# Designed miniproteins, single chains, part 4

Each design is a single chain, and the fold is of that chain. pLDDT is the mean over its residues in the fold that is shown.

## One batch from the design tools (miniprotein)

Design m106
Fold by ESMFold2-Fast:
Structure m106 (fold): chain A 72 residues (1-72)
Amino acid sequence: LSPAERAKEASFDMLDTDGDGKITEEELRQFLLSSGFSEEEAEKAIKEADKDGDGVITKEEFFELLEKYFPL
């Protein structure tokens, strides 16, 4: 895996503390804020990723978000 792919996987694994293959909106918000996003930018990104509005982000949605906002 490329360094970027490994970083994405490691980030998701770190946020997915219960190992169910999903992360919460709050976990994603903290990650984005720590990555240099403003509170407004983080909220916008979360709403875009959480298309179902259930407060849960899947691994696939997380990777799509990272590709959009953290292009290499």
Scores: mean pLDDT 74

Design m107
Fold by ESMFold2-Fast:
Structure m107 (fold): chain A 111 residues (1-111)
Amino acid sequence: VVDLDGNTPLHLAAQAGHKEIVEILLKAAEEKGKDLLSAQDKTATKGTPLHLAAAAGHKEIVEILLKAAEAQGKLEELVSLQDGAGRTPLDLALTFGHEEIAEILKKAAEE
């Protein structure tokens, strides 16, 4: 399910900080073998759910998304994905002053 902008329910839940919905959606995607983590919206931003959570300052959502990516062997791919402006999730965390999220993303990129 996507809206007219190509946002998945995971994009919207991550941006809004709805931790329980994020966890439910990731579990459902894992059971069906679907990749929701690297899905980019259809707008000029082309952000993943991780980009939206990092920009919005939702630390717990960032941690949940990174843990899911690690479990799928996609951690390096997800943290290196660039939005439509060439920004990684780390770039967005730094741009919006979310220092603790930036530290989490740096550690994820080193593992």
Scores: mean pLDDT 76

Design m108
Fold by ESMFold2-Fast:
Structure m108 (fold): chain A 82 residues (1-82)
Amino acid sequence: SELSKNIVRSLEAAIERAEELIEKLKDSELYPELKKLLEELKKILEEAKEALKKGDEEKALKLAEEADKILEEFLRLVEEAK
């Protein structure tokens, strides 16, 4: 249970860093796509937090894994935007 909470907390911290990172890229042509991925990440984070509140740790972990894949795509686009 603490492991699942820590994974979701780590995801939240990663999303906060992503928000800070795109502020420097607001003039990039890729900014709209980066914003779209960030909003998808925020949606998944909310779903993961809801799953934890309901005691569905398995769902929370699967959502965190899905978010990790989107984060990898986000970071790839960040490098392209530089």
Scores: mean pLDDT 84

Design m109
Fold by ESMFold2-Fast:
Order: sequence, then structure tokens, then C-alpha cells
Structure m109 (fold): chain A 118 residues (1-118)
Amino acid sequence: DLGKELLEAAREGDVEKVKELLAQGADVNAKDEEGLTPLHYAVGLTINGSEEQKKKGKEIAELLLENGADVNAKDTTSGRTALHLAAMSGDKEIIELLLKYGADPKAKDKNGYTPEDL
């Protein structure tokens, strides 16, 4: 399942594997059992990752968005978008990237929090 492989590659920060899988036609909007997309995993690397992992997460996020990733996809556990996760990181570069691709800064999670509330 190319979608499952894309989710794993994004979670691991494997930029080259993400490029390979997208070229093979992997579903850029694949979801795991928690509704997390490759974009959620890539942005997640910018929260608790090393500087190298944060850089890889940004590179993967840009690749996914260039390939039509749904910037406003919500996971099923928290109802959070990638922009909610980016706000938790405080990283201006990833926040600006997501906003450039149409991320909704007023999207509410399951607790009623917007990205600006985090």
C-alpha cells in the first residue's frame, strides 16, 4: 500500500522515499487509523525533532503541498490540522508555508482551539 508507505516515510523524515512514492502515484492524502495524513506527520517533525528532522519535515511538507495535499485535513482523535501542529512548534517558516497553501487559521479542533490559541 503506497499510501501507508508514504505515511511512514513522512513520519520518519525520509525525503528521498517521499519523492519516490509520490512519483509512483502514492495518495498524497492517505490517512492512517487516526486520520493523520503525511502532511500531519511531516509538520509533526518540526515540533519535537532535531534541527535536521525539522528541516526534513519542512522539505516533505512543501513536497506534499506541491503535490496537492489537503492543507486543511483534520485528524480524527484531536480534530487538528497541520496548522495546529505548526503553531505548537512556533516555527514561522512552516506556519507561513501552510498559510501560503490556504491553511485556515480559524479552524477549530475538538476542544474549540484554533491554531492561534496554541
Scores: mean pLDDT 89

Design m110
Fold by ESMFold2-Fast:
Structure m110 (fold): chain A 58 residues (1-58)
Amino acid sequence: MLYRAVRDYESSSGSVLSFKKGDVLEVLEEVSPRLIVARSLKTGETGLVPTEYVEEIA
Protein backbone atom coordinates (compact mmCIF):
# COMPACT_ATOMS: atom_id res chain seq x y z
CA MET A 1 0.00 0.00 0.00
CA LEU A 2 1.34 3.43 -0.98
CA TYR A 3 0.74 6.78 0.68
CA ARG A 4 1.67 10.31 -0.43
CA ALA A 5 2.76 13.02 2.04
CA VAL A 6 0.31 15.98 2.04
CA ARG A 7 2.81 18.24 3.87
CA ASP A 8 6.47 18.59 4.86
CA TYR A 9 7.40 17.05 8.19
CA GLU A 10 10.79 17.16 9.92
CA SER A 11 11.49 15.12 13.05
CA SER A 12 14.47 15.20 15.40
CA SER A 13 13.48 11.72 16.64
CA GLY A 14 15.17 8.66 15.10
CA SER A 15 11.93 6.66 15.44
CA VAL A 16 9.81 9.11 13.40
CA LEU A 17 10.20 9.48 9.64
CA SER A 18 10.95 12.92 8.11
CA PHE A 19 9.45 13.66 4.67
CA LYS A 20 8.53 16.36 2.15
CA LYS A 21 5.15 17.10 0.58
CA GLY A 22 4.62 14.76 -2.37
CA ASP A 23 6.98 12.02 -1.12
CA VAL A 24 5.68 8.49 -1.66
CA LEU A 25 5.76 6.15 1.34
CA GLU A 26 5.36 2.36 1.38
CA VAL A 27 3.34 1.10 4.36
CA LEU A 28 5.17 -1.65 6.27
CA GLU A 29 2.95 -1.94 9.36
CA GLU A 30 -0.12 -0.27 10.89
CA VAL A 31 0.60 0.42 14.59
CA SER A 32 -2.77 2.12 15.20
CA PRO A 33 -5.46 3.96 13.13
CA ARG A 34 -3.36 7.15 13.56
CA LEU A 35 0.19 5.72 13.15
CA ILE A 36 1.95 3.59 10.55
CA VAL A 37 5.49 2.34 10.01
CA ALA A 38 6.49 3.35 6.48
CA ARG A 39 9.49 3.43 4.16
CA SER A 40 10.29 6.48 2.06
CA LEU A 41 10.70 5.44 -1.59
CA LYS A 42 12.89 8.55 -2.07
CA THR A 43 15.41 7.96 0.77
CA GLY A 44 14.86 4.28 1.78
CA GLU A 45 14.51 5.34 5.44
CA THR A 46 11.85 3.78 7.68
CA GLY A 47 9.98 5.20 10.64
CA LEU A 48 6.70 6.11 12.30
CA VAL A 49 4.34 8.34 10.26
CA PRO A 50 1.13 10.00 11.57
CA THR A 51 -1.66 9.08 9.12
CA GLU A 52 -3.04 12.65 9.22
CA TYR A 53 0.02 13.83 7.21
CA VAL A 54 -0.44 11.28 4.39
CA GLU A 55 -3.09 10.19 1.87
CA GLU A 56 -3.60 6.72 0.34
CA ILE A 57 -2.81 6.50 -3.39
CA ALA A 58 -2.37 2.74 -4.04
Scores: mean pLDDT 81

Design m111
Fold by ESMFold2-Fast:
Structure m111 (fold): chain A 148 residues (1-148)
Amino acid sequence: MGLDVNYQLPADPSTLGSSPLHLAAASGDLEKVKELLAKGADVNAKDIYGRTPLHLAAEAGHLEIVRLLLEAGADVNARDDYGRTPLHLAAEAGHLEIVRLLLEAGADVNARDDYGRTPLHLAREAGHEEIVALLLEAGADEDARTLL
C-alpha cells in the first residue's frame, strides 16, 4: 500500500520533454549535473526532439559536462529525431576539444543524419578547418558516398 520512494525521482524524464538533466547540461551547470546523476537521473533521457543531455552539452560547448556524462554511461552515438549524433552538433558548433573527446569515446565519425550529412559535412559548411582536419585523421570518409 506504499509507493516506491524512488518513483518520485525522474525515472523517465524523456516523456516530460526536457528533464532537469537536459536543462543543467544545456546551461553549463556542472554542479547540478553532478547532483542529478548522483540522484539516479537517466543519463540517456530523450527530450521531445529525441535529444539526450549529451547532445545539448556537446552543442553548447560544455566540455567538462560532456566528460561527466560520458563517464556516467551516456550513449556517445545517440541519434535525435533528425538522425544527428552529439558529434554532428559539436562539429557544426566548432567545439574542437569536444569533437576530440567524443571520438576518443567511440563516436561514429561517419554517422549520417536524415539528410545524409556527416559531422565532416557540417564542419566544412561551418568553416571549422581544425575540426575538418581532426575528423579526417579519425577516418572520416569524404568521397565514398559521392561516387562520381
Scores: mean pLDDT 83

Design m112
Fold by ESMFold2-Fast:
Structure m112 (fold): chain A 71 residues (1-71)
Amino acid sequence: SDYEAAFKLADKDGDGVISGEELRKFLVDMGKRDLSDEEVEAIIKEADKDGDGVIDFEEFKAYLAAQRERT
């Protein structure tokens, strides 16, 4: 699925979770280069529901699904 492919691209460690830094890089690499640092941090905070600094596949999928609803 698109979610699985996107998660694999963001998950540099292959450990099944994404750090906030990896998510930031993923968003920039995906052509979100018009986002400010503050906007990227807001996105990371929104995706990281646990506040533990890592984003699992379910949180990542929920975030992308929410972005689709905003279009």
Scores: mean pLDDT 67

Design m113
Fold by ESMFold2-Fast:
Structure m113 (fold): chain A 78 residues (1-78)
Amino acid sequence: KIEEAKKYLEKAQKYLDEGNLDEARSFILKAAELLGLNPEDVENAIKKALEDGFDPETVLRYIIEALKRKIEELEKEK
């Protein structure tokens, strides 16, 4: 659950650092689903941000950080 989401975010960050945006996005969506988010909503948010002129690496990085923050808050509440 939370531990698996952390592993997926670590993989997403690694692929993002390597410039592999497709793999990074795939692992972001898997982590989001484990955290109870709808993967389609996350994908649509990414597409909208790209249409609004944001760089793909920047968009994916912000989503990774947002999901990490959600994990931290969930761990503190438990």
Scores: mean pLDDT 79

Design m114
Fold by ESMFold2-Fast:
Structure m114 (fold): chain A 124 residues (1-124)
Amino acid sequence: MGKELLEAAARGDLERVRELLAAGADVNAKDEMGVTPLHLAAANGHLEVVRELLKAGADVNAKDIYGYTPLHLAARNGHLEIVKELLKAGADVGAKDTFGRTPLDLARAAGHEEIAKVLEEALK
């Protein structure tokens, strides 16, 4: 189930995510790199899957082996509404990856100015 949930979250397959969670899949399943379903949904811009995983108790602050949280990946990849949903769910806006970079650093590096403003406001 864990691998199937990771694959469904990566694809944005909302119905399959719901089926797997209802069948008792671990919402916080990790692959060999420490990547969770929430990381994959956030990285790939799948807003409704992000919402479903958060409702099911996904760890909003889960870190992969590089120290990336779902917020790092959403910020890097320009997914503004997912950044807002993760912040509402209690995402650590100051979390640092293995290079000492925050989600704000990644948003700025990628040129996502509106996301950078949202993250700057959350730091105040």
Scores: mean pLDDT 92

Design m115
Fold by ESMFold2-Fast:
Structure m115 (fold): chain A 58 residues (1-58)
Amino acid sequence: MLEKGPEEVKELQEKLKKAGYDVKVDGIEDFNFRAAVAKWEKDNGLEVDGIADEKERK
């Protein structure tokens, strides 16, 4: 209700969970979601650019 995109958050949660991060897929932007984003950033070099799932461009 605070945000208009609970489904958008849920999609991001699903993406993170599929990548192997421990996150709830309930559309809630809570501690677990933020923690998963932080871990994903660290795993991909502290920067979240959305292309780390690939082999990187170059």
Scores: mean pLDDT 64

Design m116
Fold by ESMFold2-Fast:
Structure m116 (fold): chain A 69 residues (1-69)
Amino acid sequence: MLTDEEKALLLEALGGNSSFVTEYNVGRAVRNGKEKGITPEDVRKILTEKGVSQETIDKVVDYYKRGSV
């Protein structure tokens, strides 16, 4: 499961509001991102450009790929 900080990083990567971290907002951002064609590779690229650690990137990308929880 992602921490609130890891969820905020995912929201930033998907163009969501990282200051408003709820499971509902994260879930909607993931669904909308997939509908827009944002791939797990796109999320990885954005987080890498932000200087996020590889361990955190792997967790966030895996969460996006799985689609929720």
Scores: mean pLDDT 76

Design m117
Fold by ESMFold2-Fast:
Structure m117 (fold): chain A 83 residues (1-83)
Amino acid sequence: MASRVEEEKKRAKELAKKAVQTADGAAQYLTDKGNQLYQLGLIDPKYLKQGQELLQKAKDYLEKGKAIAKSETIKEMEDIAAK
């Protein structure tokens, strides 16, 4: 049964990494496109800022989850190294 727990931990860690990468890619894409639309006069700066703030808040929640996953991994690595 240890293999099931290890598989679930690996899946959760991989999913968290993919979620953070997707959020980073989306943030960069929206920033680039938002700046382009702003230069063309097609977007109000107020809505651009509101969108960026909401995206940053979502990214912060994902980074907190990533930090927890990383801390658990470091603890497991330290336990292995102590043997």
Scores: mean pLDDT 63

Design m118
Fold by ESMFold2-Fast:
Structure m118 (fold): chain A 69 residues (1-69)
Amino acid sequence: MEGLKKIIEHQREQVEIMLERGMDVSLLNEAKKYLDEAEKALQEGDVKTAMEYILKASELIRKALEKAG
C-alpha cells in the first residue's frame, strides 16, 4: 500500500511539471482525476482498483507526451 501511494505522488508531481511546461491540459487534468480516484481506492483498501486508475493515468500521461513531440 505505501509503495502504491508513493507511485501516485510521483505521478502527480510528473503531471504538475508537464502542466508547467504547457503540455495538453485536458489530458493532464483527466490524469489528475484518475490519480485522485486511485488514492481514494487505496484509502478504502482496494488495491486492484487503485492499480487500474494508476494505469489509466499513466496512459493519459503517455498520450500527452506523444502530443508534445
Scores: mean pLDDT 83

Design m119
Fold by ESMFold2-Fast:
Structure m119 (fold): chain A 84 residues (1-84)
Amino acid sequence: SKDVELLKKAFEEADKDGDGTLDYEEFKYFLDKVYKSHGLPALSDEELEYYFKAFDKDGDGVISKEEFIEVASKALNVSKEEIE
């Protein structure tokens, strides 16, 4: 899927140290980049924290690549359902 490939690439670009996880700062950088590329305003700190906790399924303070792809894929599917 093109969506999954884009998500994988975005994760790899945000994961600067290549450890397979995103911390809060890497996640913030990722979301800022995504929103900027779509011409959307930057998220507030409260919105960023909300989304970080939503992606961090196990609550360990980092987002795994698997958690990231799962949550982001579901978000993209919800957006597609609003159109169809």
Scores: mean pLDDT 69

Design m120
Fold by ESMFold2-Fast:
Structure m120 (fold): chain A 64 residues (1-64)
Amino acid sequence: SEPELLAEVESGDITWRAEVRAEGDGYLLRVLAEYKGHVSLVEERRFPSREEAEAAARRMRLAP
């Protein structure tokens, strides 16, 4: 499925994004950091449910 943006947070010059998508029997959470046009994958974790992926993003303060 298409990735869904959970949160986009700006902290100084860095933009943090958390995305979740359904993949197989679970959900993939990706955390990206962008600095002056450079995008880095900071975290990538697989969860059995969307709720667990969203909870992980909230612990990172990257979800509503």
Scores: mean pLDDT 82

Design m121
Fold by ESMFold2-Fast:
Structure m121 (fold): chain A 61 residues (1-61)
Amino acid sequence: SAAELGRRIRAARDALGLSQRELAERAGLSVPTLSAYESGRRVPSAEQLAAIERALGVALT
């Protein structure tokens, strides 16, 4: 679900000690867009999800 994916993104980001700004910069996203994904308000596209996974160094699916 969008909410579960968002929680996984946040948990992985927190484990690395990254701020939302830092992860957004690494993934090529804006902070509001990343915030919407982490809160489950929006679902990332496959391309955006892949960019987030690369930035975190983990699989989220």
Scores: mean pLDDT 87

Design m122
Fold by ESMFold2-Fast:
Structure m122 (fold): chain A 86 residues (1-86)
Amino acid sequence: SPEDLLRAALEGDVEAIKKAKDKNATDEYGLTPLHVAAARGHLEIVEILDDVNAKDKNGKTPLDYAEEAGHEEVVALLREKGADTS
């Protein structure tokens, strides 16, 4: 389920993310695993996901979550992967 995948992203469970058939699944708030991994600083999960410009229901991207949390390495990686910066 999306909730199981988001929990894996929250916990840093890289293997669960790799095995997921739909890595871009969202919860009821439009949060993807990449939003959650970026918020938690799970660099390896951020590296394997590609939905870098996905917006949740509040219009926030994974980059926004990483910046708010101060995860500088995740911010740099998301920008390298094509995160939109205005």
Scores: mean pLDDT 81

Design m123
Fold by ESMFold2-Fast:
Structure m123 (fold): chain A 77 residues (1-77)
Amino acid sequence: GSLRSPLHDAAEAGDLERVKELLEEYIARGVPIDFPDEDGRTALQLARENGHEEIVELLEEAARRMEELGIPVHLHY
């Protein structure tokens, strides 16, 4: 199946409210957010490439919280 998640789609589209909803769900479930899509791009990279700075900030904050909670994150790729 595709590695692309709803978070990738929302980050690429600039859907700020959808990104917020998905991050709350992923944090609550302990699901990593930094996994790549089929092209090797993370949701953070898609947000940056499309100029969605507020979404970039949300994803960076969520990744920091996830690391503090022991959820695997690999932002150093």
Scores: mean pLDDT 77

Design m124
Fold by ESMFold2-Fast:
Structure m124 (fold): chain A 155 residues (1-155)
Amino acid sequence: SIEEIKEKLKELEKKILDNIENEEAKKLIKELFKLLYEAIENNDTKTAEIVLQSLAWLITKFLPPEVAIPLLEELREIARELNAGKAVRVIDLSIAILSDPALLARFRSIPDSRFLEYIKKQRDLEINNKLEPLDNEVARKLAEIVVEAEELLLS
């Protein structure tokens, strides 16, 4: 039920926030969960899918792998229940990145402030159906990492 999904999300939000030290990341995650609850209540699958993708990237960036992977697996099941197929893909890529120490190191080499601004802008543009330039260096680095993570999933 919707109420069961919302209760699972409340527990997941608490676990994520308890494991994040970066205050800007905590603030963004709280905002994203608020948007996710509203999207679920309104049956807005598109917004839920965009928000779940942003949450997956933030979990991957800011939580240790041993905490992040179980939380992403819980998030994947919620994404499947919501028919958020693009979010499921990003979650699987995130788990692949977290499972490869070299790839994770490259992902985490993106400066935190630039990564947070990239995620905020990408979310806002996708929700509003706008196309504007993103941080080209962050976009390029993330694209290279995603290609390598896809190869890990296929091997």
Scores: mean pLDDT 87

Design m125
Fold by ESMFold2-Fast:
Structure m125 (fold): chain A 84 residues (1-84)
Amino acid sequence: KERTKERRKKILELLKEREYISFSEIAKKLGISVSTVRRHLKALEKDGLIRLDPPVSKAKGEVKFTDTIDEGVKLIEEAVEKVF
């Protein structure tokens, strides 16, 4: 699904630009429904690409993008490179 991949990519870009973001704001920027945003966020969270607080399943309409897992992975990769 080309449209699904493109929308998820845009959602990831928006989350990286903002610490706190609402589902309605994402929906407006992408021209999709809030329910579609919620589905894409659940898929991205399940795939381990993003980490949100609260998790999408418990969020009413606003989430904090924490990305601490991705930062942790990058820090481990950098530490491994220093051993070279």
Scores: mean pLDDT 64

Design m126
Fold by ESMFold2-Fast:
Order: C-alpha cells, then structure tokens, then sequence
Structure m126 (fold): chain A 84 residues (1-84)
C-alpha cells in the first residue's frame, strides 16, 4: 500500500474529521480489511485483533490512533492478515 493510499484510508475512516481514529472507527477499518481478504472474524476475534493493534501502535497511550501511529498499525494488520 502506498503512502498516498494509507493517507486516503485514514481519512475515509476518520468519520469525525478530528485527525485521529477512535476505537469504533478502527474496529470498522479492521473488520473491512479482514473481509476484503476473505476472512470474516467473530466478534471475539475482531476485539482481540483491535486490542493487539491498539497496544502495538498507540505510542501516546491516549486510546486513539493518530496518522503516524496508523502507519505502524497498518503494517501490523497486514502481518496478522497474512497469517490467516
């Protein structure tokens, strides 16, 4: 995924336009990404994946994902998807 595609994806899921992704926006992005790769997670699996991504990428510990943290998160998400 190009840098331009990552920025567009971030803005697509930033429903509030506040420059960060909140948990529900991130959950939606993760769910859509898994579906696009042919995997429909259970609610428990989805929550586990989102929690892992938040723990990995949330450098500020504020419970939201900014644009810089989002790049880190996408790399981890791609790794998880490739293992499924």
Amino acid sequence: MSDEEKEELFKKYDKDGDGVLHYLELRGLVYDSLLNNGYKPSSDELEEIVEELMAYADKDGDGVIDYEEFYILLEKLEEIIKKK
Scores: mean pLDDT 76

Design m127
Fold by ESMFold2-Fast:
Structure m127 (fold): chain A 118 residues (1-118)
Amino acid sequence: SMEELRKLINETRDEYGRTPLHLESGPGSLEKIKELLELGADVNAKDIYGRTPLHIAASQVQGDEKEIIEVIDVLIENGADINAKDYYGRTPLDLAIEVGREKVAAYLREKGGDKLIE
C-alpha cells in the first residue's frame, strides 16, 4: 500500500540515521528524489547529526553545481526548511560555504538561506 511504502521510506535508516531521501540528495538521481517525495518521504528528516536532505545536497563535493542546484530546488519546492540547523548549529548555506560550492551558496542566499541564525 502507499501508506506501507511511506512508512518504509521514512523508517528505513542507515547507521548514520539517513533515510533514502538523504542518500539520493547526495550522489543520487533527480528522478529518484522526485519519486521519493511523491511517495511521501519526509523532506525535513534528520540524521544522527541533525542534517536534513538539504544539508546533504548543499555539502555535495562531487558533481556539477547546476545538478546540485536542481536537487536543492526540488527539495525547497517540497517544503525543505532552507534554514534548518544541524546539531552543530550549521545551516545548508553554512555547509555550502565550508565545502567551497560558490554557486550553490549563491542560490541558497537567493532563496532566503541564512549563514547563521542568531
Scores: mean pLDDT 85

Design m128
Fold by ESMFold2-Fast:
Structure m128 (fold): chain A 152 residues (1-152)
Amino acid sequence: MKEFLEKRLKKVKELLEQIEKLGKELAELGGELAQKLADAVVQTTKHLAEAVEALYKGDLEKAIEHMEKALEYMKQAKKYADKLVKELEKAGLTELAKRFRELVKEAEELVRLALQFAKNGDQYGAASSALKAAEKLLEAMKTALEGMKKMK
C-alpha cells in the first residue's frame, strides 16, 4: 500500500507541474476566461496532490478535506470550461469543443469518485481516481490551449 501511494503521489505531482506550465501558457494567450480556467484547474490538481499525500501519511480526514476542496475548484473549472466550449463552438471548432467538454466531464466524475472512495476508506480507489482526474485535466488543458490558439 505505502509504495503504491508513493508512486501515485509522484505521478500526480508530475502532472501538477505540467498543468501549471500549461496554465501559464493559457494565461499568456490573454483573456479573463483563460486565466480563471487555468487557476481553477491548477487549484483542483494541487488539492488532489495534497489529498494523495495525506493518504500516504495515513491522514484520511485531511485526504477527505483536500478532496472536497478539489471538487469545489473542479466545479469552478467546469463553469469556465462551459463558457470556453460555447466560444469554441461559435468559432466553428465543434469537434475540439466536444473533446474538451468530455474531458472536463470525465475529470469532474473522477474527482467525485476519488472523494467517495476516500469517504469509504478505500485509499487505493481514492488515489487511483485522483491520478486519473489529474490525467484528464492535463488533456483538457492541452485541448483548451489548442482551441484558444486556433481562435486567434
Scores: mean pLDDT 90

Design m129
Fold by ESMFold2-Fast:
Structure m129 (fold): chain A 80 residues (1-80)
Amino acid sequence: MLTVEELEEYREKIEKAKTKEEVIGILQELKDKALAAGDTALATMLGEVIKEIEGLSTEEAKELALKTLDGMITRLRSQQ
């Protein structure tokens, strides 16, 4: 399973991303890790977020991606 520490590392990568393509790439990597871990629900959700980001500006894409990661971190922490 993805850990809070791994999600926080991805959050930092998104904050440092300079293009929308970098944000999508980071989320795609996270989706692939979720799928490899057997978390199909998280992988599906990330796929939907990636589709939404395709229509956004780089700034809006980063904001949505960060909000998504913050929600995942909060949920994962509540399970500990």
Scores: mean pLDDT 82

Design m130
Fold by ESMFold2-Fast:
Structure m130 (fold): chain A 85 residues (1-85)
Amino acid sequence: SDVLNNRRRRDILRALAENPEGLSVAELAERLGLSRATVSRHLRKLEAAGYVERVDGRYRLAREELKEELLPEGEIIERAVERAL
């Protein structure tokens, strides 16, 4: 997937998989060493593609199956997403 063909977007998905309660743009920026603007742009693309959802001002993985199966590893996240599609 074009959306997942980006290291930073995979890192965001991994961080969200590790934090099922959700993370804010600020928390993701701090965790990943990225600017809030960079994180926000990547989250917008992931949200448009249906991988993440915004709940109560925080971002989470959009699908319960992704939350259950994902480990903190970009390759594992990509495989879980592909299997769910």
Scores: mean pLDDT 73

Design m131
Fold by ESMFold2-Fast:
Structure m131 (fold): chain A 63 residues (1-63)
Amino acid sequence: MTRYLAVVLKDYEAKTPEELTLKKGERVLILESLDRERVLAESLETGEVGIVPGEVLMPIGEV
């Protein structure tokens, strides 16, 4: 599957243990689209994998 590099547009605090906490300006690797609103992503800062709302991410390139 094609992976995408994305930048975090705004701070996001995890609402469940399966979600990822992110800060504005951090970069993530989008691993998979889960539904219309959510993606599975890997934090490039921590290496943690979790669910993130797609709305807080801006894709910047395919990797």
Scores: mean pLDDT 81

Design m132
Fold by ESMFold2-Fast:
Formats: sequence, C-alpha cells, structure tokens
Structure m132 (fold): chain A 61 residues (1-61)
Amino acid sequence: PAPITATVLKDYTGTSSDELTVKKGETLTITGTEADGKWLATSLSTGKTGLVPADFLKLVL
C-alpha cells in the first residue's frame, strides 16, 4: 500500500505538545488516524510528527 499524503489547506498552530504546527501549502505524510477527527502526520519539510485536525488537510490518494 502506498503512503497517504496530504496538503495543508490553511495555517494551523498546535495548541499542545502532541500537535503539529503547519503552514498552508505544506505537504504531510499521514501515518495514523485518531477517533476525534485528528490525523497523525509527519511534515516532509521539518520531519516533525504530530496531530493535525483533518479539516485542515486535503488528502491526496
């Protein structure tokens, strides 16, 4: 199975240490999903991993 990638639709600032801060236009690799509508993602530009709300992401399948 190919990895799922996502494009950030708008800037998001993480509000906790478990969340990822991302900027609009950034590409992320999705590594997991959470029950509350947040996705575990890794930034391709920074290498950081954290939770991002799914509403801020557009999946590329």
Scores: mean pLDDT 76

Design m133
Fold by ESMFold2-Fast:
Structure m133 (fold): chain A 76 residues (1-76)
Amino acid sequence: LSPLQKKVLELIGEKGVATAREIAEALGVSQSTATRTLRELEKKGLVERRRVGDTTQYRLSEKGMELWQEMREKKA
């Protein structure tokens, strides 16, 4: 994973669910960059996209949760 993909995965893991706007604001990137990174993680099967009302929310898949936990252990 790229450094930005890792940060996005960690942020979603910590929050449980996030939107592209929330990711963009938290990481100091554009919303288009956040959306692109989320789509790349979705293609890798690491995040799940869910439409809730007029908002698109992202959460970690089971595989994404496993990877996020491994990354946290390696940082400690």
Scores: mean pLDDT 82

Design m134
Fold by ESMFold2-Fast:
Structure m134 (fold): chain A 73 residues (1-73)
Amino acid sequence: MKEEIEKYIEEARKALENGDFVKAYEWIRKALELDPDNPEVWRLIAELHEKLGNKDVAFFYRLKARNLEKKKA
């Protein structure tokens, strides 16, 4: 099960690097279905929105990821 979320995160990163934001969204959604509290996934959402030019939305998702990290520490 952990291996599946790691695969989805890797696929999302590849899609972001290739500029394929539609595929990136698909992989991110699948990762969130497996673990909605994973801070790595929320960081990927923030990076996606930054690449799309949605700086305000990206800032919100970065805060979400940071808050989730604090709960796991």
Scores: mean pLDDT 80

Design m135
Fold by ESMFold2-Fast:
Structure m135 (fold): chain A 96 residues (1-96)
Amino acid sequence: TALHDAARAGDVAGVAALLAAGADVNAADIMGITPLHLAAAAGHLEVVRLLLATPGADINARDILGNTPYNYALRNGHEEIVELLEATPGAVRLEP
């Protein structure tokens, strides 16, 4: 979706505009990947913050391999995003 593309690109303004237009914050592609997975994988801290602040955001969304946004941030060494997700209520850490 457009929200996936904006999240992957780190387009904070684009993410905000799409969410305001009614885009589903939890939209999953055919692999179960959400915008939050893509932002976490790419290291876009401000996009991650915006998505987490959106009402109803599923911070524990799993892709088809069972990986959460936390796992994506951890594997790519995005420590600030890992810390943010650990501090978020309801965040679940999946063992590698």
Scores: mean pLDDT 77

Design m136
Fold by ESMFold2-Fast:
Structure m136 (fold): chain A 60 residues (1-60)
Amino acid sequence: MPLLRAIKDYTAKTPEELSFKKGELLELLEVVDGEHVLAKSLKTGKTGIVPKSYLELVSE
């Protein structure tokens, strides 16, 4: 299961984006483009678009 970790805080700029805090874990659902992914927050269960530059890969 692809697992991501937030490397810094992010505040959603649109309703389609996900907000998170540094250190939160997210599940990778889909790669949207070269800079964005669709992810699910393991803390809240919410899904949304996230910039890849705010995330690091923890596990495949």
Scores: mean pLDDT 81

Design m137
Fold by ESMFold2-Fast:
Structure m137 (fold): chain A 121 residues (1-121)
Amino acid sequence: MRDERGYTELHRAAERGDVEKVRELLEKGADVNEVMVDPKTGKPNRSKTTPLHLAAFTGRVEVVKVLLENGADPNYKDGYGLTPLDYARLRLELGVPIVVDGKRSSREDLEETIALLEEHL
């Protein structure tokens, strides 16, 4: 199911760092490489953002590990040609802390996320 912005529950769980919800959704058959879609058309929007892009941008180290273990493509380019690694690096340059739905991540979480993604490239 998608929200009003075209994000799936997996996108949102990945963004907020909800590791158990990510595992639950993948076990229920969610596509680990699913992209954001336009909610009016059901087609991929220009951003084509995957759950791994959002987890990387928010520095969700454990979610990044779980997504990669479940076949997430670390080389997937969004509609702007950006990979999940590019998202993590961009966020590190923009500064910290990152807070999504009350869950904070640190500069150290972003640095670990970058190292993990570089290891899988």
Scores: mean pLDDT 76

Design m138
Fold by ESMFold2-Fast:
Structure m138 (fold): chain A 129 residues (1-129)
Amino acid sequence: SAEDLARRLFAAAEAGDLAAVRAALAAGADVNATDEDGYTALHLAARQGHLEVVRLLLEAGADINAADSVTGSTPLHLAAGNGHLEVVRLLLEAGADPRAKDKAGNTPLDIARLNGHDEVVALLEEALA
């Protein structure tokens, strides 16, 4: 089922299992499917710092600026908030909006500053210049 394919895609993306992500997509999983909280596979991979899974999902047409339904966080918010510098770099290069605000009014830069991720802060400040 579509729900079973989406669940397999979410689990693979969160685990960083590149082969399982490829298999789910090849089986017809919707790359932009959301869970009950509005998280996509791209949100989960970005939150965990799985660079090559993030790359594969973007190549498959993942919505780079998708916002979850609970916090309004984009994949860039989650990568920045968790200090995943190379994922932040890839998302910015792929056209992620560094000015996107979550439901609290925080940008990815605000969340990176709050969590003390100095290298991510520097990269986001450069992207906003």
Scores: mean pLDDT 94

